# Designed miniproteins, single chains, continued (2), part 97

Each design is a single chain, and the fold is of that chain. pLDDT is the mean over its residues in the fold that is shown.

## One batch from the design tools (miniprotein)

Design m7360
Fold by ESMFold2-Fast:
Structure m7360 (fold): chain A 108 residues (1-108)
Amino acid sequence: MEEAEKAAKAEYELARLLLQGASPKELAEVLLEFGMVDKEEAEELAKKSVEEVVEWFIKKAKEVYKKEPEKVYAATLDEEGKYVVEKIDDKEERVAFGKRLVEELAAV
């Protein structure tokens, strides 16, 4: 799986967990599951606030999309709750969308 695709799926799952009042530990476990962090980094993120984990992810996602400009993806759920991943042509639009989604859900 490409790094940009992993970031897109992690973003969607983080957004879902934030709506459920997830802890920093639960958010860090999602990042570990999608290969965005190693075990040690996940343990350090689990000690931080929800806001710090969200900001870490936004920064990391921007770095991934900057390195892979031709591989920009967005993840969503279909009507049956399955992940659907679509390629987006504009990496800046994808980063702006992802940041807005996570920020809006963290504010709820």
Scores: mean pLDDT 66

Design m7361
Fold by ESMFold2-Fast:
Structure m7361 (fold): chain A 74 residues (1-74)
Amino acid sequence: MEEALRRAAEEVLPRVEAAAAEDAVLREALERALAASRSPLERALALLEMDSMVRMREAIDKLIEERKKKLAEE
């Protein structure tokens, strides 16, 4: 179980980190979640929870990014 959860977390980690790199608020939330996680299992669960938030956030971020690009012409 723990290994399977860790593997799933590793698969979502790049997406979560990429989203966090674009959003300081999300990065802070990620750092707090990881800092609170003292075991590999807790870290994996935190990452999976963040991934679900990132998926919802991705839709919102697309709207925000499109608006920012129009306003900044990029």
Scores: mean pLDDT 73

Design m7362
Fold by ESMFold2-Fast:
Structure m7362 (fold): chain A 66 residues (1-66)
Amino acid sequence: MEELREYAKKHGLEDVLELAKKAGLSEQEQKAILENADVMGATLEEAEKMITVVKNGRKLVAEQKA
């Protein structure tokens, strides 16, 4: 929790973290969203789309097997 908040604050991604938390993403998923948003220079809208992709992925694949 603290680690993700510090990361978001350093990279100006606090709004992205807030969206990920509201979407019910796990801590690992929140970290992945923040890291990808930072690397891509993603807008808030693009980050919201990434959150949606993660949620949809969970419906299609329970776990990675290969």
Scores: mean pLDDT 71

Design m7363
Fold by ESMFold2-Fast:
Structure m7363 (fold): chain A 111 residues (1-111)
Amino acid sequence: SAKERALELLEEFEERVREAKSPEEALELLERLARALSKAAKEMKDPKIKLELEILEGLVLIQIGVAKLTKLPLEEIKRLALKAIERLKELLEKMSEEDAEILARILEEEL
């Protein structure tokens, strides 16, 4: 299913986050996630899921700014990325098949 494909892509990305060896590498992954969230929010057909993705994108962008300004350690940047991925997995469970297919395509392109 589209949900299973999107979940597999998110789990693969979660492992990439866990394996990141520098704050710069973890920040690049968080920035990739922010781009994926931005694209998903724009294309999402369910207005409630769209709003939740816009909120999550905004939160991730603020976290990227704070991480860069304060020189957050690697483990904290990883924690932020993993929490954002977990929230996206929760939203995926609530998506229609059509919205899940849109998300899966975007995750393949951006992650």
Scores: mean pLDDT 92

Design m7364
Fold by ESMFold2-Fast:
Structure m7364 (fold): chain A 81 residues (1-81)
Amino acid sequence: SEKREKVLEILEKAKEEFEKLGDKGSVEALDTLIEYLKKSTDFKRATLYIYSMLRGMARENEGTETGKIAEEAAKEVEKIL
């Protein structure tokens, strides 16, 4: 669906930003979320889970560039929910 592709674009963009930072752990986390979204049959449930994970990443990394990237991605995903 168009909404699924838009969430995928948001996650891919965040992953690229983490790659530019050299944040390998966050890149691996985003790869996991991307694969989960691709395999999920329940888009709304998958997107809510992804949103909660991105918010968790932002909270755990508050005040850092990693946290800012995660927060911006979470806000973009929230607009689609």
Scores: mean pLDDT 89

Design m7365
Fold by ESMFold2-Fast:
Structure m7365 (fold): chain A 103 residues (1-103)
Amino acid sequence: AEKLIKEAKKAFKKGDYKKAAALLKKALELAIKNNDVKTLKKILDESIKFYRASGNPEIAAVAGKATSAIDEEAIKTGDKELFDYSVDASVQLLDAAVKRAVA
């Protein structure tokens, strides 16, 4: 998944948001399959950063799905710190969406 995240960053820098979203989605699917919480957090952080910068809805969808995956894992494991992380991410995504809607 780390290689896919690096390639997504390169695509994003080139302005290829569709390719960046597709690469992040593949990384996300692999991280979910492997229960790789560390990689899920990285994908979420990068997706939020890219969404704030681009407003691309496909990137926002990746961030939303990553947030849901982290939330489910936190509930299953009783990990309050992980749950708080997913809540903060949800607030950041909503804030970004609201700011774009009023701009």
Scores: mean pLDDT 82

Design m7366
Fold by ESMFold2-Fast:
Structure m7366 (fold): chain A 67 residues (1-67)
Amino acid sequence: MDEQEEQLRKKMYEMIREIGKMLGDEELAERVIEAIDKYIAGDESVKKELEEYVEYLKPYFEKLAAE
């Protein structure tokens, strides 16, 4: 496991959880993280779901980056 990849993943998960807390939907944040973990493990069935999450969460990532 690459140390740099692990740190990037942790930061991404932290941002996703912050977005979930901001939206009042912590279950959504955990579902996004679970889909990412499944995709990394080789489960391609979550690819479409991840693409939809990425598009949905883009504005919130931009908002957090502006803070």
Scores: mean pLDDT 76

Design m7367
Fold by ESMFold2-Fast:
Structure m7367 (fold): chain A 59 residues (1-59)
Amino acid sequence: MVETKVELYVVEEGDTIRGIAEKFGVSQSAIRNTIRKFKLGDPNNLKVGQTIPIELPVE
C-alpha cells in the first residue's frame, strides 16, 4: 500500500515542466502524465494560472 498526497500548483509566468518537476522532486514525465491524464491542455504550452495536481509520495 502506498499513500500519496496531491499538491495543487498554480502555473506562473515563465514556468516550465522542468522547473516545476525540479521544485517538487518529481520527473518531468510525471508532470506531463498528470497534465495528459486530467486533460489540462498541452504539456509543451502551459498557461499562466493553470492548476496542476502534483502527486507526491507521503513522507
Scores: mean pLDDT 73

Design m7368
Fold by ESMFold2-Fast:
Structure m7368 (fold): chain A 90 residues (1-90)
Amino acid sequence: SIDEKLKEISEIHMEIVNLVNDNASKEEIIAKMKEAIKKIKELTEDEELTKNLEEKFEETVANTDDNLEIAKAFDKLVGEVINKLLGLPN
């Protein structure tokens, strides 16, 4: 169900927050963020939306080594996708 997938994404997000707070490597943080993106892709059949998320995330990762800047960009990109999915007219 969507609720179970949202719970899994929330749990991965908590793990990402812990990795950032523990000063984990950029590689470890990005690997966990990619796991979250994979779960987000399971929420929707909108391939353009998920491709745009992946492309913007990869661009951010290529342009900075600051884990906090990567985390802020990730949170913004994921939030925009989730808000769009929830903001669809019923």
Scores: mean pLDDT 83

Design m7369
Fold by ESMFold2-Fast:
Structure m7369 (fold): chain A 84 residues (1-84)
Amino acid sequence: SEASEIMLAVIKTVIDRGKLEEAAETIRELGKSPDEEKRVAAARAAGYLAERDPELARPVIEEMTKSPFEETRRIAREVLERME
């Protein structure tokens, strides 16, 4: 969705500016959102964070693999596989 893409772009900007801890906290919070679009954006952003700091991203992504929503779990699992 367009909203998901915009949210992803905003989080990527935070990561690109070197605010990795702030981005990780935002991703974790969005990953727990009742809004699936926010969770999907968070899972994709976690993948981008993992390219910069896999240690910081790993626990957030692992939480997302336990999401009740399959799309969120699928994206998170693919990110973890790329981190191995």
Scores: mean pLDDT 83

Design m7370
Fold by ESMFold2-Fast:
Structure m7370 (fold): chain A 100 residues (1-100)
Amino acid sequence: SSMGQQVRQQRDQVIQQRGDLQSRTQGFIDSAISNNGDMNMIDQIGDVTQDGSNQVNDLIVQSDRYQRQGDYSQAQQLVDQAQQVVDQTTQQVDSIGSQM
């Protein structure tokens, strides 16, 4: 169905954005290490990224499961939640990174 295709495309987009978030966090960490940055801030940004990435992964796995069962509405809702988690985590990472 068109809805199934839309869910798959949005899921792939969220997976890509999670990867981009992890790369962005690593960039902040590498910069902080090079500039004798606060190790507590490095730990905090890593923890925020890991927690967010784990939440996104759990939601994506659940979305795939519901899609395989033909429940496209639940699959879509879970992808929308994963998008919100990526967006919120990215905002938190940018906020912490700007202080490093």
Scores: mean pLDDT 90

Design m7371
Fold by ESMFold2-Fast:
Parts: sequence; structure tokens; C-alpha cells
Structure m7371 (fold): chain A 79 residues (1-79)
Amino acid sequence: SERERKIEEIAKRIAELVREKLGVTDPERQVELDRELIELVREYSRLLGKEPPRSDAEAFALAREVLRERGLMEPLPRP
């Protein structure tokens, strides 16, 4: 469905932002990435009919949960 496709697109964008944030040392760029990440998590919650995050910390926790549920987290280094 279109809704499910949009959820998948948002989840992928969340993964991209989380990965980019790990490589960024510029504080201004980190603030921009954080803002975009929070907006995407709010939209993700809306599409799922869930309550939006109440704080930035909750938004970041939800972003990590989305990555875990979708298998989009950075894998541990292979042995």
C-alpha cells in the first residue's frame, strides 16, 4: 500500500540520518540532522497511528527502535 511504502521510505531516511550523524563532527550539522530526524520520527508515529514523541530523547529512542525493527542498524564488525 502507499502508506506502507511511505513508512518504509521514512525508516530508510531515519537510517541514513543516524549513519550520517555518526560521521559528523560539525555541531551545526549535527543540530540540522537532529531536527530532521525528530521530524521524520513524528511523521513515522503519525503514519502508524501512534502518539508522537514527547521529547528529543524519546524521538532518538524511537529512531533506534525503527532501525532495529527494520534491520537497518549498522552491523557489528564481522569476525
Scores: mean pLDDT 76

Design m7372
Fold by ESMFold2-Fast:
Structure m7372 (fold): chain A 94 residues (1-94)
Amino acid sequence: MELDLSGLPPELQALVREVEAFLEELKKTASPEEQELLEKLLRAIKETVLESAKQGASLRQVRREVAGLIEEASKYLDPELAEKLRALARELAA
């Protein structure tokens, strides 16, 4: 599913690209069920970034919202993948 991110500020486009690259790397060692959850997480992140940008949210606000989605998704993954997602969420929330 393609969402048009070209209308976003460069900082938000960079954020989405960083998260997408991280999740794609995790998918290489994930089970099929976890891969599906990571795909759903990426879609939710892209939708959240687009909606927050439409509302004039700051980069800091968007980063915190994305971190929250990642933390929630980590509850449904094995401990090793969950730890990697929580590390990303902490970096985004900082």
Scores: mean pLDDT 81

Design m7373
Fold by ESMFold2-Fast:
Structure m7373 (fold): chain A 87 residues (1-87)
Amino acid sequence: MEEEREKKYKEFAERLRKLHEEIKNSDLSLEEYLAILRQQQIEGLMVAYGLPEAEARAILDEQQAKAAAELRREGISNEELLEAYKE
């Protein structure tokens, strides 16, 4: 059981690494980039906690809303976030 979780985590980490490289070399819009990140985080929650997709999406939506509000308070734009991620 733990071995299966570790395998899923390794596969997820490899997909994230490839995704990071693709994003650096792509002309993705901010909306496209955020959609890809959202889907990867949903999958990560499903793997890490064994959650169904609907529950993982609900948790992520709440966390993203909270994070977005905090970043807005700090004066960090979504564009600045995207640039920091690419570097």
Scores: mean pLDDT 68

Design m7374
Fold by ESMFold2-Fast:
Structure m7374 (fold): chain A 88 residues (1-88)
Amino acid sequence: SLAEVEAIDAAHRALLTELEERLAGEPDAEEAELRLARAIADTPELRALLDRLLAELRRALLSDNPEARARARRLIAAMGLTEEEVLA
């Protein structure tokens, strides 16, 4: 259903909002990646948002909803992840 796609989009938006605050205008991609890893380790709220997004992606991949599965696959690819990493 549309609600399943909306759940993925809501979880992704929540995570992006928190990441934008934590990265605080870091222009260096390598340094931004290190800051991201540190922020996830040190910030329970950021970890919870990431876990929520991964749970919604996992739920969509295992659902009978082809639209939700397609949206999940596109987002997984855009994030540089694999389906195997999301399902693990």
Scores: mean pLDDT 74

Design m7375
Fold by ESMFold2-Fast:
Structure m7375 (fold): chain A 61 residues (1-61)
Amino acid sequence: AKEVTFEVPDNWTEEEKKEFIDGVNNRVLHLPKGVGVEKAQEIAKIMANGDKIVEVKEVKV
C-alpha cells in the first residue's frame, strides 16, 4: 500500500479533515460537503488500492 497526500479545499474545517482521513483509512466512505464526483472517484481508488492518506494539503479555491 502507498502513503498518499490528498488535496482538499481550504474551506474544510479541521474536524471535517480528520473525519475524512480517518474514514478513508478505515475503508469507510465519509464525504464532507462539496466533494464532487472526481474527488469521490479519487477516494474510491485510494480505498480500492489499499493506500493510506497520511497528509492533506489545502488548495485555495
Scores: mean pLDDT 69

Design m7376
Fold by ESMFold2-Fast:
Structure m7376 (fold): chain A 93 residues (1-93)
Amino acid sequence: MEALRQRVQEVLEEAEELFAKSPPLSEEQQKKIEEIVEKYKPKADEAAARGDLAEYARLLAEAYEEAAKVVSGNAKEALLLLAETAREVAAAL
């Protein structure tokens, strides 16, 4: 549990640095990401409300993977790192 917690913190810090180095998202990229959030948010919120943290983490991983298809460079790398970590969290729960 401690090792996974440390990995989550390290990945969040690395993702923040990668996003900071990324250019602003275009209007088209923002719209596509909003559509991804609207697709996954209701199901993720339901999983969280029932205490199914494993399903919640899996749904976050899927959302990050879909968002990664919309962006490139450092932003894509950040989203893929977040997706991989969310899958590790889901597998550990």
Scores: mean pLDDT 83

Design m7377
Fold by ESMFold2-Fast:
Structure m7377 (fold): chain A 65 residues (1-65)
Amino acid sequence: SMEEIKERGERIRKAMEEKGLTPEQVAELLDLPSVTVEDLRDYIEGKKRLSPAVERALEEVLGLE
């Protein structure tokens, strides 16, 4: 649902803020050519879905798992 997408995006946004990481830095840490900085911004804003594999990679990079 759109609400679930927003909730996931908000969780990632807060984790980034807590760690002082920008979307650019998170994209570098992910090192996934298929995921752009724009994709991350849209995800954080609740405007876009990412694959489950990318979501897990984000959680790992941000220490949420």
Scores: mean pLDDT 80

Design m7378
Fold by ESMFold2-Fast:
Structure m7378 (fold): chain A 68 residues (1-68)
Amino acid sequence: SSSEKEKEERLLEDVELLEYLAQQNADDPALVAALIGSMRRIAEKATNPEVREKILARIERMEARLAA
């Protein structure tokens, strides 16, 4: 439904914003960890497994960049 699609888009937009903030604050490990934690909580809210998978993939990509 349109409502479910809008909910999915908002979750992905929230994750994109948190990813951006983590990249802008890469010199603050505590803040970065908190932002990644928030992204994981958003993934837990996703009822659509495809949307959850997309969010988790973005978290993995971010963690890989920060580990480098």
Scores: mean pLDDT 82

Design m7379
Fold by ESMFold2-Fast:
Structure m7379 (fold): chain A 73 residues (1-73)
Amino acid sequence: VEELKEKNLKAFEEAGLDSEKRREELDIHAEMQRVIEELGRAPEANSDEEALELFRELLGEEVLEKALRIEKE
């Protein structure tokens, strides 16, 4: 994960893209993947609201808000 993250950041820098924004995206993605792996499965949710509450509990409010902000851009 970290190796792929560094490779992606380097590629973005070489292409002249915003590597800082990409780093933030990769950090959030890695945190979500880590939580899913620790659970051994994706959390169950019967609605979008329930899914957001589960991710808030697992990732924390700050990380969830950052992820939602990026997805809504």
Scores: mean pLDDT 60

Design m7380
Fold by ESMFold2-Fast:
Structure m7380 (fold): chain A 85 residues (1-85)
Amino acid sequence: MLSPKEEVERLIERIAEDLNAGKIKPEDVYLEIRTGLRALLPWLSEEEIDEIAREVTKILTASNPVTPEQLEEAKRLVLKRFNLD
């Protein structure tokens, strides 16, 4: 099984890829991140998940397409916030 770190990184990568491919819209990014994080990190409060989902959404929707730098920033933010690094 993948570690929580690897699962979170894969989630963010998938969402960025789907956004760049037009499979999801910018307005759907928040819900996708929130739903994914809640499933992967069920011990976190709804407030913590909502806060991080908002911040990751801001990073991933700041430009079109999502840049490698934005993707790394988003991953780092989640991993550092939840001590998964």
Scores: mean pLDDT 81

Design m7381
Fold by ESMFold2-Fast:
Structure m7381 (fold): chain A 67 residues (1-67)
Amino acid sequence: SSLEQELTKLQVQRGMLEIARDTDIWVANRLQQTNPQLAAHQQQVAKETDARIAELDQQIAQLQQQI
């Protein structure tokens, strides 16, 4: 169904955002001593990505209730 297709798309997007967030955290941790400003920026980007993941989780939950 179109709802199942939309659910799959959101789940894939969520997985991609988790990888991006984890990568940004990993980069931030490595840069902490050599470039603390860039490390702080990467931490902020990861935090913004967490907010986007939370929004997707709400959309996924709503679609799952309709299936």
Scores: mean pLDDT 89

Design m7382
Fold by ESMFold2-Fast:
Parts: sequence; C-alpha cells; structure tokens
Structure m7382 (fold): chain A 72 residues (1-72)
Amino acid sequence: SLEEEIKNYAEELKKKAQEDVDSLMERAERDVAATPDPELAEKIRKKYSEEAIELVKKYFEEMGDYALKLRE
C-alpha cells in the first residue's frame, strides 16, 4: 500500500539520518579534542552543528518529495 511505502521510506531515511548525524558528532568530538585553541574549537563546534541541522533538513525534504511523488 501507499502508506506502507511511505512508512518504509521514512524508516530508511530516519536510520540513514541518524547514522550520518552520529558520524558527524563523532568527528566533531575528535576535532574539538584535537584542537587546543578555544576559538578554533568553538568554530569547529559551530560548523558541525550547522552541518547536522542541514542534514536533518535535507532528509525531511527528501521525505516530503517522496510523499508528493507517491500522491501524484
């Protein structure tokens, strides 16, 4: 059914988004820990936070696009 297709796609995107965010968080922790300069560490934190937000927005947009295609 259409509902099952949307649900399965949503679950797949959610898992992918979570994995990508977890990978970014791990990289952020490593980069911050390796950066002795507090100003640079703050810039690194901001960069990764922005990338995580953009990733989440991207997956929400992909979800919306998929749902629209199935409805049309």
Scores: mean pLDDT 81

Design m7383
Fold by ESMFold2-Fast:
Structure m7383 (fold): chain A 56 residues (1-56)
Amino acid sequence: GPAIEKLKKEFGVTDEDLANLAALAAAVGPAVLAQLISRESGMSPEEARALAEELA
C-alpha cells in the first residue's frame, strides 16, 4: 500500500526488510512491530504503526 512505498523512499526500507517485518508482524502483532520499527529505524511512532498495520 501507499505507506509501504512512501516509507521505502523516506527511510531506506528494502524489500528484504519488508519481508522480515511482515514475518515479525505475524509473530508479535502490529502494535509491538510498530514500536520495534520506530526504535530501530528512527521512524515516527505514527508512521511505524501505519507500516506495521499494512504488513499485518
Scores: mean pLDDT 75

Design m7384
Fold by ESMFold2-Fast:
Structure m7384 (fold): chain A 104 residues (1-104)
Amino acid sequence: MTPQQYLDMITGAMRSGSRTVIGIMDILRDRGQMRRSDIIDYLVSQGISRSTASSTIDTMVNGGLIGRSVDPVTGQVILSLTDRGIQVYDDTRDSSRRSRSRPP
């Protein structure tokens, strides 16, 4: 898949109320950054399978919505929303306001 296809898929999932996608973006928006393992454990605690959580995170990274870095001390993968991810999150939440203006 292309990065655009990943973006379209994730944006569609957010608009459809996907708990996995929304949960990942919401917690990263609130926390700024988290360990990949901590995000997966959180999603598993919400009833989402580890495979689904991991796959969704990887899709969002490939779509450029989530940035990843490695902590040089612990070797842990740290995830955060990119500027693009923040824009998609804000645009998806603000879509109802933009659709409010009907041309006469």
Scores: mean pLDDT 74

Design m7385
Fold by ESMFold2-Fast:
Structure m7385 (fold): chain A 62 residues (1-62)
Amino acid sequence: MPSEEEKKRMIESIKKTAKLLGMPEEDVEEIIKLIKEGLTPENAERIFEIGSRFLEEKLEKL
């Protein structure tokens, strides 16, 4: 099913990004859980917030 394939691709991308950022396993699991629950605007905002925060922190340290 297209939605299942799309979710799988999102999970793959998030796992790669999380490893690059050195994200805690709990945060990665939270993001994956939110995607599996359904990509609502609220869940999408939460995922973006987690990702953006870690990206900003990593860039700030450089």
Scores: mean pLDDT 71

Design m7386
Fold by ESMFold2-Fast:
Structure m7386 (fold): chain A 80 residues (1-80)
Amino acid sequence: SRMEEVEELEEAFLRQMERRIAEMRAAGASREEIRAAMEQAIDSFVQELKGVFDLSDEELEEVRKRLRERLEKLIAAAEA
């Protein structure tokens, strides 16, 4: 289904971002630099979803919210 495809893309994006967070931390990036990079990545991802799946602004905002929450947890886990 459309929602299953969106969820699969979200999971793939998060796996890629987990790797990127680890690489940025290894390179000495600050938490603020990592957050800025993640926000830019979310914006790009959401723009792609809008173009492919014709999601409403409300649906896109829910995706942004979920991605931000999960990325903050990944950043915290990488710091532990």
Scores: mean pLDDT 85

Design m7387
Fold by ESMFold2-Fast:
Structure m7387 (fold): chain A 105 residues (1-105)
Amino acid sequence: DELREQAIAYAQKGLDYVLEAAAILLDKNPESTGILLQAQISLLEAIKAIKNGDLEKAKKYLQSAADLVQTVLNDPNVPEEAKKKAQQALEYVKKGIELVEKAIK
């Protein structure tokens, strides 16, 4: 299923950018780092759900990850370098949601 494989690829790219943002924040903003690590858990659960064919569960986890990343983007104390990575993560997570919705149909 090309849609599921591509959704996994986009979720994995989102995960990579979440981890890059968290690495930038680790010693500067522990609270936003914690939120990004929660987004990591949600993205890993989304990938697992896609692999298991539970697309409704996958969509919920991808939406949770998007909400967590958006919380970090809304924090005025997060440096621009980390926000750039978080924005890239959010774009890939949103693409993953779109593909999961198409695969449900």
Scores: mean pLDDT 89

Design m7388
Fold by ESMFold2-Fast:
Structure m7388 (fold): chain A 60 residues (1-60)
Amino acid sequence: GEEVRKKGLELARQIYEEVKADPRAKKAYETMEKYADKDPALFEGALETMLAIREAKKRE
C-alpha cells in the first residue's frame, strides 16, 4: 500500500546517501520516484537494486 511505498522511498533515500551518490543508486532512486504510483514492478525492482548496492558496500 501507500505506507509500503513511503517506507521504500525513505529506505532508498538513506541508501543513496550511504553509497556516496553511486550513479547506479541515483538511477534506481530516480526510477523509484518516477514509478512509485505508476508501476509497482519497476518500483520493487529499483528498490531491490538499491538494497543490492547497499549489501555490496557493506562487504567493502
Scores: mean pLDDT 77

Design m7389
Fold by ESMFold2-Fast:
Structure m7389 (fold): chain A 61 residues (1-61)
Amino acid sequence: MAAEELAAAAKVPSLEGVELAVERFFAYMREVLAKEGITVNSEKEIWDAILDRAFERRKKL
């Protein structure tokens, strides 16, 4: 109940909040990929690495 209410409030940020969330998301993904030994130089490479991961996961199903 309380957690759902807090999540709902977080789901309706301003445009500025959305932009900040996107920047934080990319920074987070870069760090996660770096810990896995994957080096990325651009947002395109980040997306490509994630897509490859998702494709491999689907192949295991």
Scores: mean pLDDT 65

Design m7390
Fold by ESMFold2-Fast:
Structure m7390 (fold): chain A 95 residues (1-95)
Amino acid sequence: SDVEKAVKQLREILENLKNAKTVSELEKEMQKAEDVVQQYRDKYPDDPSAQRVSELMIRARGTFLRYASTNPEKAKQDVIDTTEEIIRILEQHLS
């Protein structure tokens, strides 16, 4: 299913986010997560869960832009926490 593919891609991105050593590596993985979420939202625009994960990703991008240069540890942790929450929301559709 599209949900299973999105969850699989996001889990791979999550591991890469956890292993990221630089802001550039975080940005690359965050862009991949945004692309996955946007593709899912575009296919399911009327799904409340698709809307919610899109809103969470927009919030995470805002936090990243605000803190990446001044507090990269906070920026990294927020993106990780948000990606985990997005996976949790999407996985609720698999059962």
Scores: mean pLDDT 87

Design m7391
Fold by ESMFold2-Fast:
Structure m7391 (fold): chain A 67 residues (1-67)
Amino acid sequence: MSQEEAKAWINQRAQAAGKTFEASAINYLLEKYGTNLSILGPTIEELFLYNDDKEVITEDDVKKIVS
């Protein structure tokens, strides 16, 4: 999977959940986990759970979950 395909996949999952990611948030996820969907999937679900009251997931939101 290319980096562009992974970005599209992340954005599609966010839209399905009624959310959006900041570009910097997506870049940070890809920097930490690359294009590994087995890690990205659960991490994105955690982000949605911890930010269910927010429409926009920021880089700071990602940093709180990603050690």
Scores: mean pLDDT 82

Design m7392
Fold by ESMFold2-Fast:
Structure m7392 (fold): chain A 115 residues (1-115)
Amino acid sequence: SVKEKVEKLLEEMRKLVDKINEIADALPSMDLPQQRQAIDEIVELLRRMRKLDAEIEKLLPQLDPETAKKVKQEVVTLTTAAYLTVIGAEFELSLKPETADLAEELIKRLREIEE
């Protein structure tokens, strides 16, 4: 059913948010090469979340209005949580001279995903 397809896509989004949180939490303890790789992974996970959001949005008109509203609210909550986590990680990187350039790179790449 369409509802089952949406539920599977939401579960995939939740897993992506969890993975972003895991990487962001570990980021301050990483060396510079690991931090660069972690930033690349975060950016790719956010791009995947945007694709899932678009897929869910195409299915929303096929759901009853109350279910569609709840799904849309959960998507907004998940995407907001992911972006807040990544902005927090960028802020932490910006506080140290050694990682300030990585913070600037991350914010630039976030802007490119939104455009």
Scores: mean pLDDT 89

Design m7393
Fold by ESMFold2-Fast:
Structure m7393 (fold): chain A 82 residues (1-82)
Amino acid sequence: MKVSEEELEREIRIALGRIAVSVFRLMITKTEDLEEVTESVNEYLLSLGREPFKEVLSPEEMLEAVREAVAEHLGVSVEELE
């Protein structure tokens, strides 16, 4: 337990979370098929131990769900991933 190391590790987790959210935002924006993107997002959510989507969501709903899942997985707030 080192205060400066812990602070740096938290900032790295936030940065990685922001990168993950940005990647999914690009995928959602460039998709030709929302079902295909939903499958990719569901695979990612399952890898984080989260529940998959039960139906195809809108781009906005998918992005919000990804932000929430990443925030919960990393132990940070959704606001810190913006």
Scores: mean pLDDT 73

Design m7394
Fold by ESMFold2-Fast:
Structure m7394 (fold): chain A 57 residues (1-57)
Amino acid sequence: AVTPEEFEKKRQAFENLFNALKKQEEAAGYQAPNETLRKAAAQMAGLSDEDIQRLSG
């Protein structure tokens, strides 16, 4: 199991990546669906499907 510290680090990375991707799309004059950007950010942050489900509920 991931330690609480490791999980928090990945959560922080996920939030930073999601916000960065959203801002990049907006700056380019395009908007991808939030779900698409969220999945990309989670993958880049190294979160598993299980970790993503934990964040969602």
Scores: mean pLDDT 73

